# Designed miniproteins, single chains, part 39

Each design is a single chain, and the fold is of that chain. pLDDT is the mean over its residues in the fold that is shown.

## One batch from the design tools (miniprotein)

Design m1333
Fold by ESMFold2-Fast:
Structure m1333 (fold): chain A 103 residues (1-103)
Amino acid sequence: KFEELKKKAIEIIERAIEIVMEILKKEKDKKKILKLIGIILRLIGLKLDLEKAETKEEAIKIIRETIKLLEEVLKLVEDESLKEELKKLIEELEEIIKELESL
């Protein structure tokens, strides 16, 4: 169950990276572009950390940091469709945290 929840969280982070990259492609403001690039790099780092996580406590910490980054993206995104997709990913990550805490 722990490894399955970890794999689900990794898949969600990968989908989040794809969505943030789509936001980046449409962005024209240099300041927002640089911030989005920074967020993508941090999400990649969190994905790598999560792949190496051996405890539920480590996984929960990494997933919570991922949620914080996605909440930062929500403040930058104008596209309502992409915003709703990101909100769904945040909800899925919060559910995974609850499942991990129940182990």
Scores: mean pLDDT 89

Design m1334
Fold by ESMFold2-Fast:
Structure m1334 (fold): chain A 104 residues (1-104)
Amino acid sequence: SHKEKALEKLEEARRKALEAARLLRDVPEAQRQAEEAARYAELAIEHLEKGDVEGALEYAQKAFVKALEALRLAEEAGAPEEALEQLRKAREYALEAVEHLSSL
């Protein structure tokens, strides 16, 4: 179902954002944006589990924006490619979650 796929993508977005934050210890502003992306993905999961699709969609969109901000800041700072790859995946999974939620 779209709900099950959205939940899976949100969980992956959260996981990738947290891994990126771990790798971004030396880039504090990018780390903070990555942590915020993970927090918004977690909030989207909580809202979706409660049946609040609209709230889940809003938080999934915020997770996507924060992953984009983290990626931009990490690229500008010359962060390791491993960190950039985790941020690209966090962004992609958050976007896929938004697409599945929009189909509910």
Scores: mean pLDDT 91

Design m1335
Fold by ESMFold2-Fast:
Structure m1335 (fold): chain A 100 residues (1-100)
Amino acid sequence: MEEIINLLLDQLVKKKSKEEIQEAVKELLKRNPDLSPEAQELADLIINGDFAGAAELFEKKKEELLKKAEKLETPEQMKLLGSILIYGILSDELKKLAEE
């Protein structure tokens, strides 16, 4: 999962096209055939052009972490902040690509 998240962040920061992002994800899968089922599902959505579905997956992950954070004390909440922000950014940017 971290590998595909880092790839997507890099591609989005560089303003890569949908086609360039799809090719980068295909290359990542070729180099990492043993990716987690969750990373494989995300990769399949992107490769098939379902950027809206990929955005929804990250939105769901963000909501799950936010609900988890509500039950935790401040030190444990702080550990989730980075992931919450990253998932939010990925959801928003992938949704914008889906609307193009």
Scores: mean pLDDT 81

Design m1336
Fold by ESMFold2-Fast:
Structure m1336 (fold): chain A 64 residues (1-64)
Amino acid sequence: MTEEEKELFLKAKKYKNLADAYQSMADAARRGGPEFEDLRKTYEELAKKYNDLAKKYEEQIKSL
């Protein structure tokens, strides 16, 4: 693997970890009740965004 591939791999892993963290926060907000509905939606959206970023970096590595 090139140095560039390693950097992209680390970025993919970092964004995957962030997505997992935000998903956990969304789950916690869901258990908090209806007053946390907007916060839950925000965390779910961030989790999706970071999962999409992780996937893009993984696809970019395959394109190298």
Scores: mean pLDDT 82

Design m1337
Fold by ESMFold2-Fast:
Structure m1337 (fold): chain A 60 residues (1-60)
Amino acid sequence: SPLPLNTAPALSEEQREAAAQQLSDGSGISLEEARELIDRAEASHRGAPWGVGAGTLVVA
């Protein structure tokens, strides 16, 4: 598939699930909560460069 250079990176369901599980495991939050953070981060920062993680939203 072609990769347009100026395209907002969108997480697939599989990537989102993996990220949520890692966040849950690392932060000790529930998977459901981690998934919601990923979803919100994707919506708010979907066009942001790599390095922006949903973990920032969970950091106490």
Scores: mean pLDDT 62

Design m1338
Fold by ESMFold2-Fast:
Structure m1338 (fold): chain A 95 residues (1-95)
Amino acid sequence: GPYKEEAERAIEELRELLEEARRLLEEGKMTLHQAIGYALAAIGLLFQTELAAKKGVESGEISEEEARELIREAEELAEETNRISLEGMRRAAAS
């Protein structure tokens, strides 16, 4: 249904965001502005996943267990993206 699909799309966008952030950090190409942008984007996608999961439970489309699983996956991806972003910010500040 629409809320599950919205949550899954946000999680997929988080996966793509994390892969891009890792690549830029490993290549030494991440700017301060990009590092900040990745952190903000990850927070936004996490909130989108949480909102979609909540609406899915309220509408009866998704179980509470399934919603918790979606949110947990989004939290793990957002947390990892934020770690990479923080490292990018530290490296930029040292330049």
Scores: mean pLDDT 90

Design m1339
Fold by ESMFold2-Fast:
Structure m1339 (fold): chain A 59 residues (1-59)
Amino acid sequence: GEMEEREKARKRAAGGAEAAAQLGRGDSPAYTAAVQGVNAKTAEEAEKYMNEAGALLGG
């Protein structure tokens, strides 16, 4: 459902933020984008920030 999709997107963004922090990238643009994804109220917004963080970290 809608809430399941939002929860999933937030957890993906949270995982990205944690991974960036553990790699010493806590203050990187990728970390900031992932943190914004975690705080997003919609699944679409969280997914956007997660994809943005992924692009910054992996290309």
Scores: mean pLDDT 65

Design m1340
Fold by ESMFold2-Fast:
Order: C-alpha cells, then sequence, then structure tokens
Structure m1340 (fold): chain A 95 residues (1-95)
C-alpha cells in the first residue's frame, strides 16, 4: 500500500510541474508528450489500485480497500486534469 501511495504522489507532483511549464507558454511538444505519458501512467495506477481494492474487499481488509480506493481516485483525477490541459493546448494551437 505505501508503494501505491508513493507512486500516486510522484505522478501528481510530475503532472503539476508539467502543467506549470505548459502554462508558461513554452511551445515545447515534449512537455505535452510527457504530460500525456503521466496521464497514461495515472490511468494504469488507478486500474492497479482498483484491483487491489477488490482483492482487499474479498479478504475483509476494509482498511486496505479504502486506502486503495483513495489511491485510485487520486490517480484518476491526475489523469483527467492532465487530459484537460492537453486538450486546451491542442485547441489553442488550432487558432
Amino acid sequence: MEELREKVRKLEEEAEKLKKEVKKGEEDPSLIEELKKVAEKSLELAQEAGKLMDEASKLGDRETALEAASVAAKAMLTMITGRVTVEKYEKEKKK
């Protein structure tokens, strides 16, 4: 469980750093590519945490299940906000 919490924290920090650089108006395609990768990794982590939540629930480990659910929610939010930032950038480029 600590490993999943650490993974989601690092993905959140990486996503925030990339979003700040994109907001600065740096027209570096590599920043958008990195943000897309962070969003993809966040989706994978949400799926992994969701599986752990299901497994813990079957074992009656409610504490681990709730903690895994929290990680999944944070990872999903990181993916969604990252995707929104990418879409905004792509929309502005078409002007």
Scores: mean pLDDT 79

Design m1341
Fold by ESMFold2-Fast:
Structure m1341 (fold): chain A 94 residues (1-94)
Amino acid sequence: MKEIEELKKKIRELAKKAQEALEKGDYETYEQLGEEYARTLAELADKMKEAGYPEDLELAFALAGKGEVYKLEGDEEKAKEYFEKAYEAFKKAL
């Protein structure tokens, strides 16, 4: 609900800022944003569970977030795995 939408917005903003930091070569800011992204993702997962969202949608968002973290870390294999799992969870939820 409102808190969940705000957390989703924060995750999108953090991802955008992390990409901007990479484009500027500001790796210190990139690492700091990655840490905040991971913490915000954990908060989002907890709030979605508390709000009674369908488990498949909660799982899909959590897996997509993990994929983004691995992508930012340069772990292309894990990023692909988690994005594929997220896509399957989204298809099941919809």
Scores: mean pLDDT 72

Design m1342
Fold by ESMFold2-Fast:
Structure m1342 (fold): chain A 57 residues (1-57)
Amino acid sequence: MMGKRLMKVLQYLSENPDQAFTVQQLSDIAQMSPFHFSRAFKSLVGMSPTDYIRQFY
């Protein structure tokens, strides 16, 4: 997976700290399916997008 698309998502999260997000919304920003996004995000970040949102948002 391209780290650039995942970095876009992380930047978006940091720029919008007051906003609630779904995995679908984050995958749309990355321009990936939710399945592929979740896999790539876990590989880069070390946790699933769902776990990340739960822990930090």
Scores: mean pLDDT 74

Design m1343
Fold by ESMFold2-Fast:
Structure m1343 (fold): chain A 77 residues (1-77)
Amino acid sequence: NEVHEKALKLTEEAIRYAEEKGVISKQMADSMIGAAKSMTTDQLINLLRLLAREFDAKGASDVAEYFREVAKEIEEL
């Protein structure tokens, strides 16, 4: 499923971006990406939105907004 493959890739890129910005550790990013590989497209969207809320709560508003934009892009696939 090409839609699911693209959704997974976009999700992995977003998680790596959060790691690069220092919002999550490499170990946390690797764990999240591992879990994402077993998720449906809808579960990936929900994960990105959940993480966006957590990042806002931690003061990482720019990263949170990026995760919301990625979730929207996946919904539009």
Scores: mean pLDDT 89

Design m1344
Fold by ESMFold2-Fast:
Structure m1344 (fold): chain A 81 residues (1-81)
Amino acid sequence: AEAVRKKIKELLREKGIDLSDEQFELNREIAATLLAAMYLALANLPRERIPEVAERLINAPLEELTRFSEEMSRLLKEWVR
């Protein structure tokens, strides 16, 4: 978890985005919850699973988070067309 946070912060810094540890942690939890809610809505799955999916995303390795984010972007793009 700590290693993932540090690696993502370094990637963001390379793009000119510098977040404090507190800001990063808060944004990560918010992002995980938002992604979980959007995924479940797009997949027509019960909203009761939001905490489960969000917790999985918060604790997921960076590679899983990246894949999930890409899949979510693809699903959302297909949905709005």
Scores: mean pLDDT 70

Design m1345
Fold by ESMFold2-Fast:
Order: structure tokens, then C-alpha cells, then sequence
Structure m1345 (fold): chain A 75 residues (1-75)
């Protein structure tokens, strides 16, 4: 299995937004975001260096008890 590292989780001051920063090796694997109802997310993928790709996932919650999950999927 390829190492995936969640290097940072940040919550907004109002608690309605959570940002995850995930570092993965440069591989043909995509990060899939799984959301419950009342949650939206944006995903940004950037190459930081030749060996490392960084995914930034920002989830916005309009309901209590909403969930966000991250999964790696082979492309």
C-alpha cells in the first residue's frame, strides 16, 4: 500500500468549514471525498515536488452531524 499522510486538519472559527491537507506519493491514485447530506466539498490537487502530490480538501457543513471521508482509488 502507498503511504498517505494527513498532515493538517484545520477548523474555521465558526465551525462550519474543515480543511484537510493530505500528502501522497506521485502515483496513479486519486483521492475521493465521501460526503453525507448537507456537506459540500472542494478538492485541489497540486504537485509540490517531483515525488509528492498534495490534496487540499475543504468541507463545508450546513447541518449538524455531517460527515466527510477520504478514500484512495486506483485510477
Amino acid sequence: SYPVNIVRIEDSADGRTRTFVVEVPDTPVEVVVELSGGVTASVQKERRDPETVVYTVTATFSVEGGTVGLRLVWS
Scores: mean pLDDT 72

Design m1346
Fold by ESMFold2-Fast:
Parts: sequence; structure tokens; C-alpha cells
Structure m1346 (fold): chain A 90 residues (1-90)
Amino acid sequence: SALRAQIAAISADAADRKATVESLLKYADFVESTLSSISPKLAEIYSKALREMAKAVEAGDEKALEEINEKTLKELEPLVKELGKELGLD
């Protein structure tokens, strides 16, 4: 899972941890730019979560990373379902 990979990154050397942080921030920018035209609220919540996860990885805080992931999934679940209905998926 993505969470497992992020937790593994905290145990990695400084170079691998920096690469993971950079990837999370780049992905947050991508989510914000691509999803904001479809669902501004979904884009904001998801991009914010990715930036907070990047900070947790940089700090080596596994508990913060787990908490951010759990909170984000709970917040995104109803929005993803709503978006699915808007797109005619259910």
C-alpha cells in the first residue's frame, strides 16, 4: 500500500527520504492542478494530505503519517462517492 511505502521511506537513508518527500510534493501539485476543475474540494483535501504526509516523512514521524492517512481516507470517501454519482458511475 501507499502508506506502507511511506513508512518504509522514513527508515531509508536521507537521500531516499528526500526523493519520497519531493515525489509527494510534486504529486500534490499535480492533484491540485488536475482535479480542481472537476472537484475543488477533493483537490484541496487530497493535495493538503499529500503535503502533510511529506512533512511527516521528512520528520520521520510514523504515527503522524498513519494519522494523516486515516483522516484523509475518511474525509475523501464521501467526496469520491459523490464524484462517482456526478460522473454517472453510481
Scores: mean pLDDT 75

Design m1347
Fold by ESMFold2-Fast:
Order: C-alpha cells, then sequence, then structure tokens
Structure m1347 (fold): chain A 85 residues (1-85)
C-alpha cells in the first residue's frame, strides 16, 4: 500500500514538474526536490507545499498554474496517506 501511494505521488509530481517548468522555474525545481526526497516524506511534503505557493504567484498562465496546483495537491494527499502507514 505505502509503495503504491508513493508511486502515485511520484507520477503526479513528475507531471507537475514538467508543466511547472513551462511557467515557473523555481516551482519546477521545488517539485524536483520533492521527487528527490520521497525517502523523507516530511521533506517531500514541505517541498511540494512550497511549489504550490510559488505557482499561486503565477499570473501569466492561470489555466496551467491551476493544473500544476491540482497535481501537487493530489501528490500531497498520497504522501500524507503514505506517511500515516
Amino acid sequence: EKERLLALAAAHLTEARLLASQINREAAELVGQALANLDDLEKALEYAQEAIAKVKQETSNPALAQQVIQLLQEAIEHLKKAKEL
């Protein structure tokens, strides 16, 4: 179960990083840090939450920003559930 949740989180983070790289380099780098720290769920969550904060500041492409936020929120939910196990 935990490995399945981590795989789902990694998939959402990977997609979020690709989309974020088109609108905000710092957000994409933070998502990359979340992916790099999946062995430390507290750090992964912190980086994902920081990425959301950066994306929320984007006004140049609101539709893409909302897609990135949605993917990051889904990843965060999977990471939180994995941390409970």
Scores: mean pLDDT 85

Design m1348
Fold by ESMFold2-Fast:
Structure m1348 (fold): chain A 68 residues (1-68)
Amino acid sequence: FDEQEQKAAEKQPILVQMTELARKGDLEGLIELVQANNPSVTEAEIREHAEDMQAQAKKIFAELEAAK
């Protein structure tokens, strides 16, 4: 598991970047980043997940802003 823990640590910056891109609605950047790390994932799959990620990110930020 040490190798997987090291992999997870390297993966964390990428996951943060993906979340940022999803929140901003940068679909092209998100597709490029995901494919660079997971070339087996198709653009169609990324687009499907990107819409869900964007909706979730926007909802979270909208709720935070509404609560303010």
Scores: mean pLDDT 65

Design m1349
Fold by ESMFold2-Fast:
Structure m1349 (fold): chain A 82 residues (1-82)
Amino acid sequence: AKLKLEITLPKSTSEEGVKAVVEMLKGLGAEVKVEEGENYKITAEIEVDEEDLEKYKKGLEDIGKIVEDSLGGEVKIEVEIL
């Protein structure tokens, strides 16, 4: 199964804040991409066994909650079952 997390952060977000989010996602084993445009767009992808899906999904949801509550970001989580 594949888990995707998309985070949109305002361009006013501190560089330290963006870096902290990226480091948390990489800590989960996610492949992380950061794009800077009108905002910061952070995309994280993790491929996991279906048996581990709920564990990793919760990890991404926990990071998303921190981002929404602390940085005012918009978070979207998608699950693809192969």
Scores: mean pLDDT 79

Design m1350
Fold by ESMFold2-Fast:
Structure m1350 (fold): chain A 99 residues (1-99)
Amino acid sequence: MKEIEEKIEEIRKIAEELAKSENPDAQETGRTLLLAAKLLEETVKLIKEGKISELEKEIRLSMIRMATTVAARGAEDPETQEKAKRARELAFEILELLE
C-alpha cells in the first residue's frame, strides 16, 4: 500500500513538472497526467474504504489506462514523451497491484 502511494506521488511530480513547462505539448500532457493521478488517488481511497463497486472500479481503472496511454502516445516532444511513458509505466504497475 505504501508502494502505491509512492508511485502516485511520482506520477504527480512528473505531471506537475510537465504542466509548468514552457512547452505547450508538455503543458497539455502534464494536465492530462494530473487528471489521471487525481482519478487514481480517489480510486485507491475508495478501494481502501470499501466504498466502490467492482464495476465502478473497472471503469475507473480503464479510464486511468486510457488517459496515461493517450498522454504517452500523444506527446510530440521526445523529452515529454519519455516522462509521460514513465508516468504510464507507474500507473500500470499500480493497476497490477490493485488486481
Scores: mean pLDDT 86

Design m1351
Fold by ESMFold2-Fast:
Structure m1351 (fold): chain A 85 residues (1-85)
Amino acid sequence: MDEIEEQAFENMAEALGLSEESVEELRALIEAGASEEELYEKLLEFAKKDGVKLPDKTLEELLAQPSSKEVVKEITQKVMAELIK
C-alpha cells in the first residue's frame, strides 16, 4: 500500500475520534500489510464500537464498494466532509 494511503487511514481514524486501542489495531494492520478493503472494514467496525456516528449511507457505501485507490480517496473525502459538516 502507498504511504499516502497509510497516512490517509491514520488521519481518518484520528478525525473520527476512535479510541487509542482502535487506532493501535488499525496501525498494526497497516504494518502487517493489510489490504485497503480490510482496513476499511476494520475502520467501520471500530467506528461502531467506539460510538462514532457516521451517516448510514456512508457506512453502506463503504461496505458495498471494492477497494481501489480512486474509491479509497473518494470515500475518505466523503467521510471527512460529513465529519467536518
Scores: mean pLDDT 59

Design m1352
Fold by ESMFold2-Fast:
Structure m1352 (fold): chain A 76 residues (1-76)
Amino acid sequence: DAYKERVLALLDQWEADVQQALALGLISPATAERLLALIDQTKAQINAAKSKAEIDAIMKAFTGQALALIQEDLAR
């Protein structure tokens, strides 16, 4: 499924970006751990999803949660 592969590739990019931000000291280790756990959970949900609508809903929830975690960390 090309759509599912593209979405998983986006999550792989998120994982790489989180690791880079952690290495550069731009984000706390605690926030990086939470983001990586959220990415892993989201990948599992995407793999289990049966429709594009389910994938889109999962990604919307992921993006909202991920951005909230980043904003909380940056507000320190």
Scores: mean pLDDT 88

Design m1353
Fold by ESMFold2-Fast:
Structure m1353 (fold): chain A 98 residues (1-98)
Amino acid sequence: MMTREQVVQLSVMAINEGGIEFILLRVERNPDLSPAELEKLRRDVENMLKNVEENFEFIKKNGSAELQAYAEKLLRRIKELARRALAAIDARLAALAA
């Protein structure tokens, strides 16, 4: 049985995944984002990723082997999503600087 604290950590990871996905969709679908808005979204993605890595470290120290394996798969998925979001932001910033 998972502890309440472990459920909270996984839930926060899932919320941050949704936040990063929303940022990626916003960057891809909104052509009118200013450089300042793009730089804010970049910081938001970096902060969300940092929070997810901290949540994972908690689960790694306190979770069962099965829970750790699940959280590691979730972390890898979120890291790839964050990489795509940051790449999209950086590409838009580069285009606006030209």
Scores: mean pLDDT 87

Design m1354
Fold by ESMFold2-Fast:
Structure m1354 (fold): chain A 74 residues (1-74)
Amino acid sequence: EERLEEARQRALEIADETVKLAKENPEYVKKHGKEILSTAAVMETLAETIDLPGEERERIVREVRAYLDEKLGL
């Protein structure tokens, strides 16, 4: 399951990059809101996982959403 693991790693990378962007750019977060950053990251994750089985795709997206909710305080 090379593809599944690669997709999960990419999704977590997207989530981590989003959290880092929010922490390093407080003015951006203040102007655009944490929800906009979270939504963009989830949409990118959906695009990166479109080829996966629905169940695995849902799990990865849920993991990304939970991580962002926790780290961004949504």
Scores: mean pLDDT 77

Design m1355
Fold by ESMFold2-Fast:
Structure m1355 (fold): chain A 82 residues (1-82)
Amino acid sequence: MKKLDEELNKIIPTLKPGDVLTLTLEGGLMPSIDIINKLREKGVKVGVKVVGGGKYDEEYAKGLTDYFRDNGLEVVKEGEAA
């Protein structure tokens, strides 16, 4: 968690309003609320891609998408998460 936040904090200053940041995450990894707030303040959107296998990736991607949206962040999906 802390390492993910540190890497995202390095990337966020390089982003512009309207940019899409694609997050490729392993199951169980989640950015902090502070990161979500910074992304929202920058006016960026996020894409979610989960790496792993099977039905658990779908559930995790949904939960992560709901988490971002509940915190005011716009989420775009690649249309191939079955």
Scores: mean pLDDT 72

Design m1356
Fold by ESMFold2-Fast:
Structure m1356 (fold): chain A 90 residues (1-90)
Amino acid sequence: MKAAEEATEKIVEAAREAKERLEELKKKSKNEEVKEALERGIKALEEDIENKEELKELLAPYSKEEQEEIVEQVKKRLEAEIEKLEEAAK
């Protein structure tokens, strides 16, 4: 469905932006434990981006309104996780 493709593209774009933020934090951090946490986050986001077709299939059974709500929830969770890592990197 076109709606599932659009929702998947929005999630993948959010994941790409989050990955770039984590990569910049990793470059600036001198704490090895923080770098390891950032690397795990980066790897998870890379796997989500690579598995976009699976995500599209998971979203396909949902209505357009439900897909839009899922996108918003994913973005909120992603932002919260990034903010925690940014605070830990300070």
Scores: mean pLDDT 80

Design m1357
Fold by ESMFold2-Fast:
Structure m1357 (fold): chain A 95 residues (1-95)
Amino acid sequence: DEALKKIEEAGRKLAEYAESNKLSEEQVELLLKAAREINKAIGAIKEKDYKEAIEHLEKAIEYLKEFAKLSEDPSLIEEAIKKLEEAIKLLKEKL
């Protein structure tokens, strides 16, 4: 699934950021909230509930946008957001 590949690429960018940067408690909480929504989206994709998957990815993006505001260099987070937006576009084609 091309959408799942985009989600995986987003996860790699977030992992790269976390390995290279010291995270505040607020940043950790936002990242965990985003990860929970991403996992729910992956589950919905596997069940072919593409509408539910899109809603969860949109929530993940909102958490990541708040995360990016707290980041000195948000470039990797912005790349992750773009990958999730690409996944949403692919899922909308299946509706």
Scores: mean pLDDT 89

Design m1358
Fold by ESMFold2-Fast:
Structure m1358 (fold): chain A 94 residues (1-94)
Amino acid sequence: MVEKEKENVDRGVAAMRATLAALGVDSPATAAVLDATRANGLAAVEKYSGDLVKVTQEFAAGTRRLAAVTAPADAAHAGTVGRNTVANGFRDNQ
């Protein structure tokens, strides 16, 4: 269900945003990267019919971009939370 997979992308990005805020490292730059990650993840859902691998690849790309604007360890932690949130949502929808 494409709409549920879009909801999973939104949940994943929200989880990343909450993680960065909890670490005290959220900034306009991290917000911009997360907004781009959301747009790319939603586009991957549409283009690849909710292919989890393609969606998680966009979250991995977003994590790499995030590492350019915050500490790599904080970016990796947020990225792991985001990808796990998306993967758990995909399992729950199957």
Scores: mean pLDDT 82

Design m1359
Fold by ESMFold2-Fast:
Structure m1359 (fold): chain A 70 residues (1-70)
Amino acid sequence: SLKEEVEKKLEEAEKLVNNENTSIEEIKKALDEVGELYNKAVENGELSSEEQKEFKKRADEIILKLEERY
């Protein structure tokens, strides 16, 4: 399902941002992939409001960690 794909990609992006040797470009690419899958899942009505909130929270945490590299 798209929900499972979003969750998997989000976990991958989370691992990348926590690895100090990962480039900013690689983290941004992973976040872009998460965003694309998330948008498709939302557009198709496959995510509840609670699931959307949880995924957005996790994505925001990754973005905050990425900002630490600037």
Scores: mean pLDDT 84

Design m1360
Fold by ESMFold2-Fast:
Structure m1360 (fold): chain A 87 residues (1-87)
Amino acid sequence: MSLEEMAEELARTIREFPEDREQAKLVLATLLSEYLGEQLRITPEMDEAMDETIDRLRELLERGASREEIVRVVEETAKRIEELKKG
């Protein structure tokens, strides 16, 4: 899975279910697991990072941000989750 594919699926989920934070987080966790090549066991720190990501993406989508800006946020989140996995 590419970062661009992950960004597109997540943006679509947020647009379809703008008030459903849990659905957006579930999709994000699934996409991150596919991108990183392993099933993620979500820690409290990862859950917080995902919450922050969904909030940032909602704000960006509401103001009509570019696809490139959405991809950047998703990339930053993937890097953060990778670091949190290391402890």
Scores: mean pLDDT 82

Design m1361
Fold by ESMFold2-Fast:
Parts: C-alpha cells; sequence; structure tokens
Structure m1361 (fold): chain A 63 residues (1-63)
C-alpha cells in the first residue's frame, strides 16, 4: 500500500482485544485506487483471511 496513493489503515479488534482485521479507507481515485484495494486483499490473504469492500472502505478479516 505504501506509495500506491493515500489510504488510512486502522486495526480492528474484537471485545477480547484480539486482532481480527484491518479497515482501509482509500482516499485516491482511478486505477491507483484499484491497486490499493488489490494490495489490501493480498494482505488479508497472507493472514489466511478475506476482505469485504464497501465503497471506498475495505475491511480485511484475518483467519
Amino acid sequence: MEKLGKATVEPLYDEDGKLIGERVTVEIEGPAADLVKMAARVEAELHGGTVEEEGNVLIGTYA
């Protein structure tokens, strides 16, 4: 995600303090935004998880 544009990354924790994923807000437009979204999906996959997309927000869930 570094140098792929502007994005805000926030770790997500459950009520027990366990890391369950990340929220990524994409602040760029056009083809660069698609690259950032792809990077977020790859990152979630490396943790054995998945990613859900809602507009410009991506929520990566770890396994």
Scores: mean pLDDT 67

Design m1362
Fold by ESMFold2-Fast:
Structure m1362 (fold): chain A 90 residues (1-90)
Amino acid sequence: EVEYYDENGNKLEKKGPVYQLPDGTIITNGLDLIKKLHELFDERNIVYDEEKRVYRNLDTGEVFTSWRELTSYLFKKENIKEVPTTVKEL
């Protein structure tokens, strides 16, 4: 069995890349990450433009042409960081 640990030796229930929010909350799986991203979309007034097939921030006018571009932007804006993890085999 394989266990994942953060840089401080804390065990992670990992199902993909691990992310840390500015408040110290750790996200260990893609489903929780997607839920958090959708909450941030609503908070920042980001919508999908079906006609042009882009994401748009209605408050700032910024346009994102892909999910990758949008998520990269939000990670920087919200100070969400990928947490380095180590693997320990039991």
Scores: mean pLDDT 69

Design m1363
Fold by ESMFold2-Fast:
Structure m1363 (fold): chain A 81 residues (1-81)
Amino acid sequence: SATEERKAAVIAAVRAFLANLRPAATPVPPELVPLIEEAVRRLAGHLELLGEPELAAQVLALDVGEQALLLEVVAPLLVDP
Protein backbone atom coordinates (compact mmCIF):
# COMPACT_ATOMS: atom_id res chain seq x y z
CA SER A 1 0.00 0.00 0.00
CA ALA A 2 1.03 3.62 -0.48
CA THR A 3 1.12 4.15 3.31
CA GLU A 4 3.44 1.18 3.92
CA GLU A 5 5.64 2.16 0.94
CA ARG A 6 5.89 5.72 2.30
CA LYS A 7 6.74 4.48 5.83
CA ALA A 8 9.48 2.22 4.41
CA ALA A 9 10.79 5.06 2.20
CA VAL A 10 11.02 7.51 5.14
CA ILE A 11 12.83 4.98 7.36
CA ALA A 12 15.19 4.01 4.51
CA ALA A 13 15.94 7.67 3.67
CA VAL A 14 16.73 8.54 7.31
CA ARG A 15 18.95 5.46 7.70
CA ALA A 16 20.79 6.19 4.44
CA PHE A 17 21.33 9.83 5.48
CA LEU A 18 22.74 8.81 8.89
CA ALA A 19 24.97 6.10 7.35
CA ASN A 20 26.43 8.63 4.87
CA LEU A 21 26.46 11.67 7.17
CA ARG A 22 28.94 14.39 6.18
CA PRO A 23 29.77 17.45 8.32
CA ALA A 24 27.58 20.45 7.57
CA ALA A 25 29.79 22.90 5.63
CA THR A 26 27.35 25.86 5.52
CA PRO A 27 25.93 27.61 8.62
CA VAL A 28 22.13 27.75 8.89
CA PRO A 29 20.75 31.34 8.96
CA PRO A 30 19.68 32.15 12.57
CA GLU A 31 16.11 33.00 11.47
CA LEU A 32 15.63 29.43 10.10
CA VAL A 33 16.94 27.59 13.20
CA PRO A 34 13.58 27.52 15.09
CA LEU A 35 11.77 26.29 11.95
CA ILE A 36 14.31 23.50 11.39
CA GLU A 37 14.20 22.44 15.07
CA GLU A 38 10.36 22.30 14.99
CA ALA A 39 10.33 20.30 11.71
CA VAL A 40 12.92 17.85 13.10
CA ARG A 41 10.90 17.41 16.33
CA ARG A 42 7.88 16.51 14.15
CA LEU A 43 9.98 14.08 12.08
CA ALA A 44 11.34 12.45 15.27
CA GLY A 45 7.79 12.06 16.62
CA HIS A 46 6.75 10.49 13.32
CA LEU A 47 9.70 8.03 13.48
CA GLU A 48 8.73 7.04 17.04
CA LEU A 49 5.18 6.30 15.84
CA LEU A 50 6.69 4.14 13.06
CA GLY A 51 8.47 2.05 15.73
CA GLU A 52 11.93 3.60 15.17
CA PRO A 53 12.75 5.37 18.49
CA GLU A 54 16.51 4.88 17.97
CA LEU A 55 16.34 6.71 14.61
CA ALA A 56 14.28 9.45 16.28
CA ALA A 57 16.99 9.87 18.96
CA GLN A 58 19.76 9.96 16.32
CA VAL A 59 17.89 12.60 14.29
CA LEU A 60 17.42 14.79 17.40
CA ALA A 61 21.16 14.43 18.22
CA LEU A 62 22.24 15.94 14.86
CA ASP A 63 23.42 19.57 14.73
CA VAL A 64 21.05 22.08 13.12
CA GLY A 65 22.96 22.12 9.81
CA GLU A 66 22.78 18.32 9.54
CA GLN A 67 19.07 18.49 10.49
CA ALA A 68 18.47 21.00 7.65
CA LEU A 69 20.14 18.63 5.14
CA LEU A 70 18.07 15.68 6.43
CA LEU A 71 14.84 17.67 6.01
CA GLU A 72 15.71 18.41 2.35
CA VAL A 73 16.00 14.63 1.74
CA VAL A 74 12.85 13.51 3.60
CA ALA A 75 10.42 16.43 2.96
CA PRO A 76 9.12 14.98 -0.38
CA LEU A 77 8.36 11.68 1.43
CA LEU A 78 6.25 13.39 4.13
CA VAL A 79 3.64 14.83 1.72
CA ASP A 80 0.04 13.96 2.59
CA PRO A 81 -1.89 11.65 0.17
Scores: mean pLDDT 77

Design m1364
Fold by ESMFold2-Fast:
Structure m1364 (fold): chain A 98 residues (1-98)
Amino acid sequence: AEEALKAGEAAYEGGKKAMEEAGKKGNGTSAAAAGISAAGGWMSGQIGARSGKGAEGALGAALSAKAAAEAAKRAGSEEGYKAGKEGYEKAKEYAEKA
């Protein structure tokens, strides 16, 4: 359960940075996509922790962070891509422990 929450937090932090960096490139659509993915990652972690499906919640959080990274990459943001990828890798580590 705790691993799912940590995965959601990691995905949210990475996705939020991906959103901010994509926004700096002037691509509002990619920034919005990264932000939605960040929120989805957090929610996946929360739902997994509360429903006893921590591994599934953590995996959902990781996939959401990956989506945020790809959105930032489409905006041309290397910084945003790296931030989203870090969120993905950290959330994936929590999923492997869940």
Scores: mean pLDDT 83

Design m1365
Fold by ESMFold2-Fast:
Structure m1365 (fold): chain A 97 residues (1-97)
Amino acid sequence: SRLEELEKKARQATTDPQNLQRESRVPQSEKNLVIAMVLRLKGYSPVEIGEKLKLDIRGTMLLAAGLLKLSDEEIYEIVESRVGDYPNAVLEGLNFK
């Protein structure tokens, strides 16, 4: 599946110490957006994603407004283009239950 290919790319990206160093400097709010995009690709609704990420009402509403405007293909393109900058956030989203 495309999610399995995304996981492989994210795992490969974690083998580069420069990628990990860049990601360590990224704010948690930005990492949460990447995690949310991956959860959307896994089929979770914006409300379920807000609950899983333990966002407040405002955070959940902003997430819902953003994600509802994007197709799965657009989210894949965004996440795949950024996997080298957020490999652990992508993996966290993929492994989230």
Scores: mean pLDDT 80

Design m1366
Fold by ESMFold2-Fast:
Structure m1366 (fold): chain A 89 residues (1-89)
Amino acid sequence: NPLLDALPPEAQRLVARTRSEIVDILLSNDDIEEAIARSEALIAETEARLHALLADDAEKRAIVDEIVAELRDFVRELAEQRKRALENK
């Protein structure tokens, strides 16, 4: 990912960990709306930490907005898959 590769390794690891935690939240919760809310809260924490890591770099903070959008899209896609699996029972 060219956007993620532009960030320092600590920021890259934070994004990877956030994706893993989102998977765990959505797979461990049958309340999809609650799982989405918890994932959104985690993304907000990740965004704040990324902004703190990149406080002195305005260009890299713009990349954070795109990464946050990608994380939200990931939650939406995974939630849709989970919802379909639950509806198929």
Scores: mean pLDDT 81

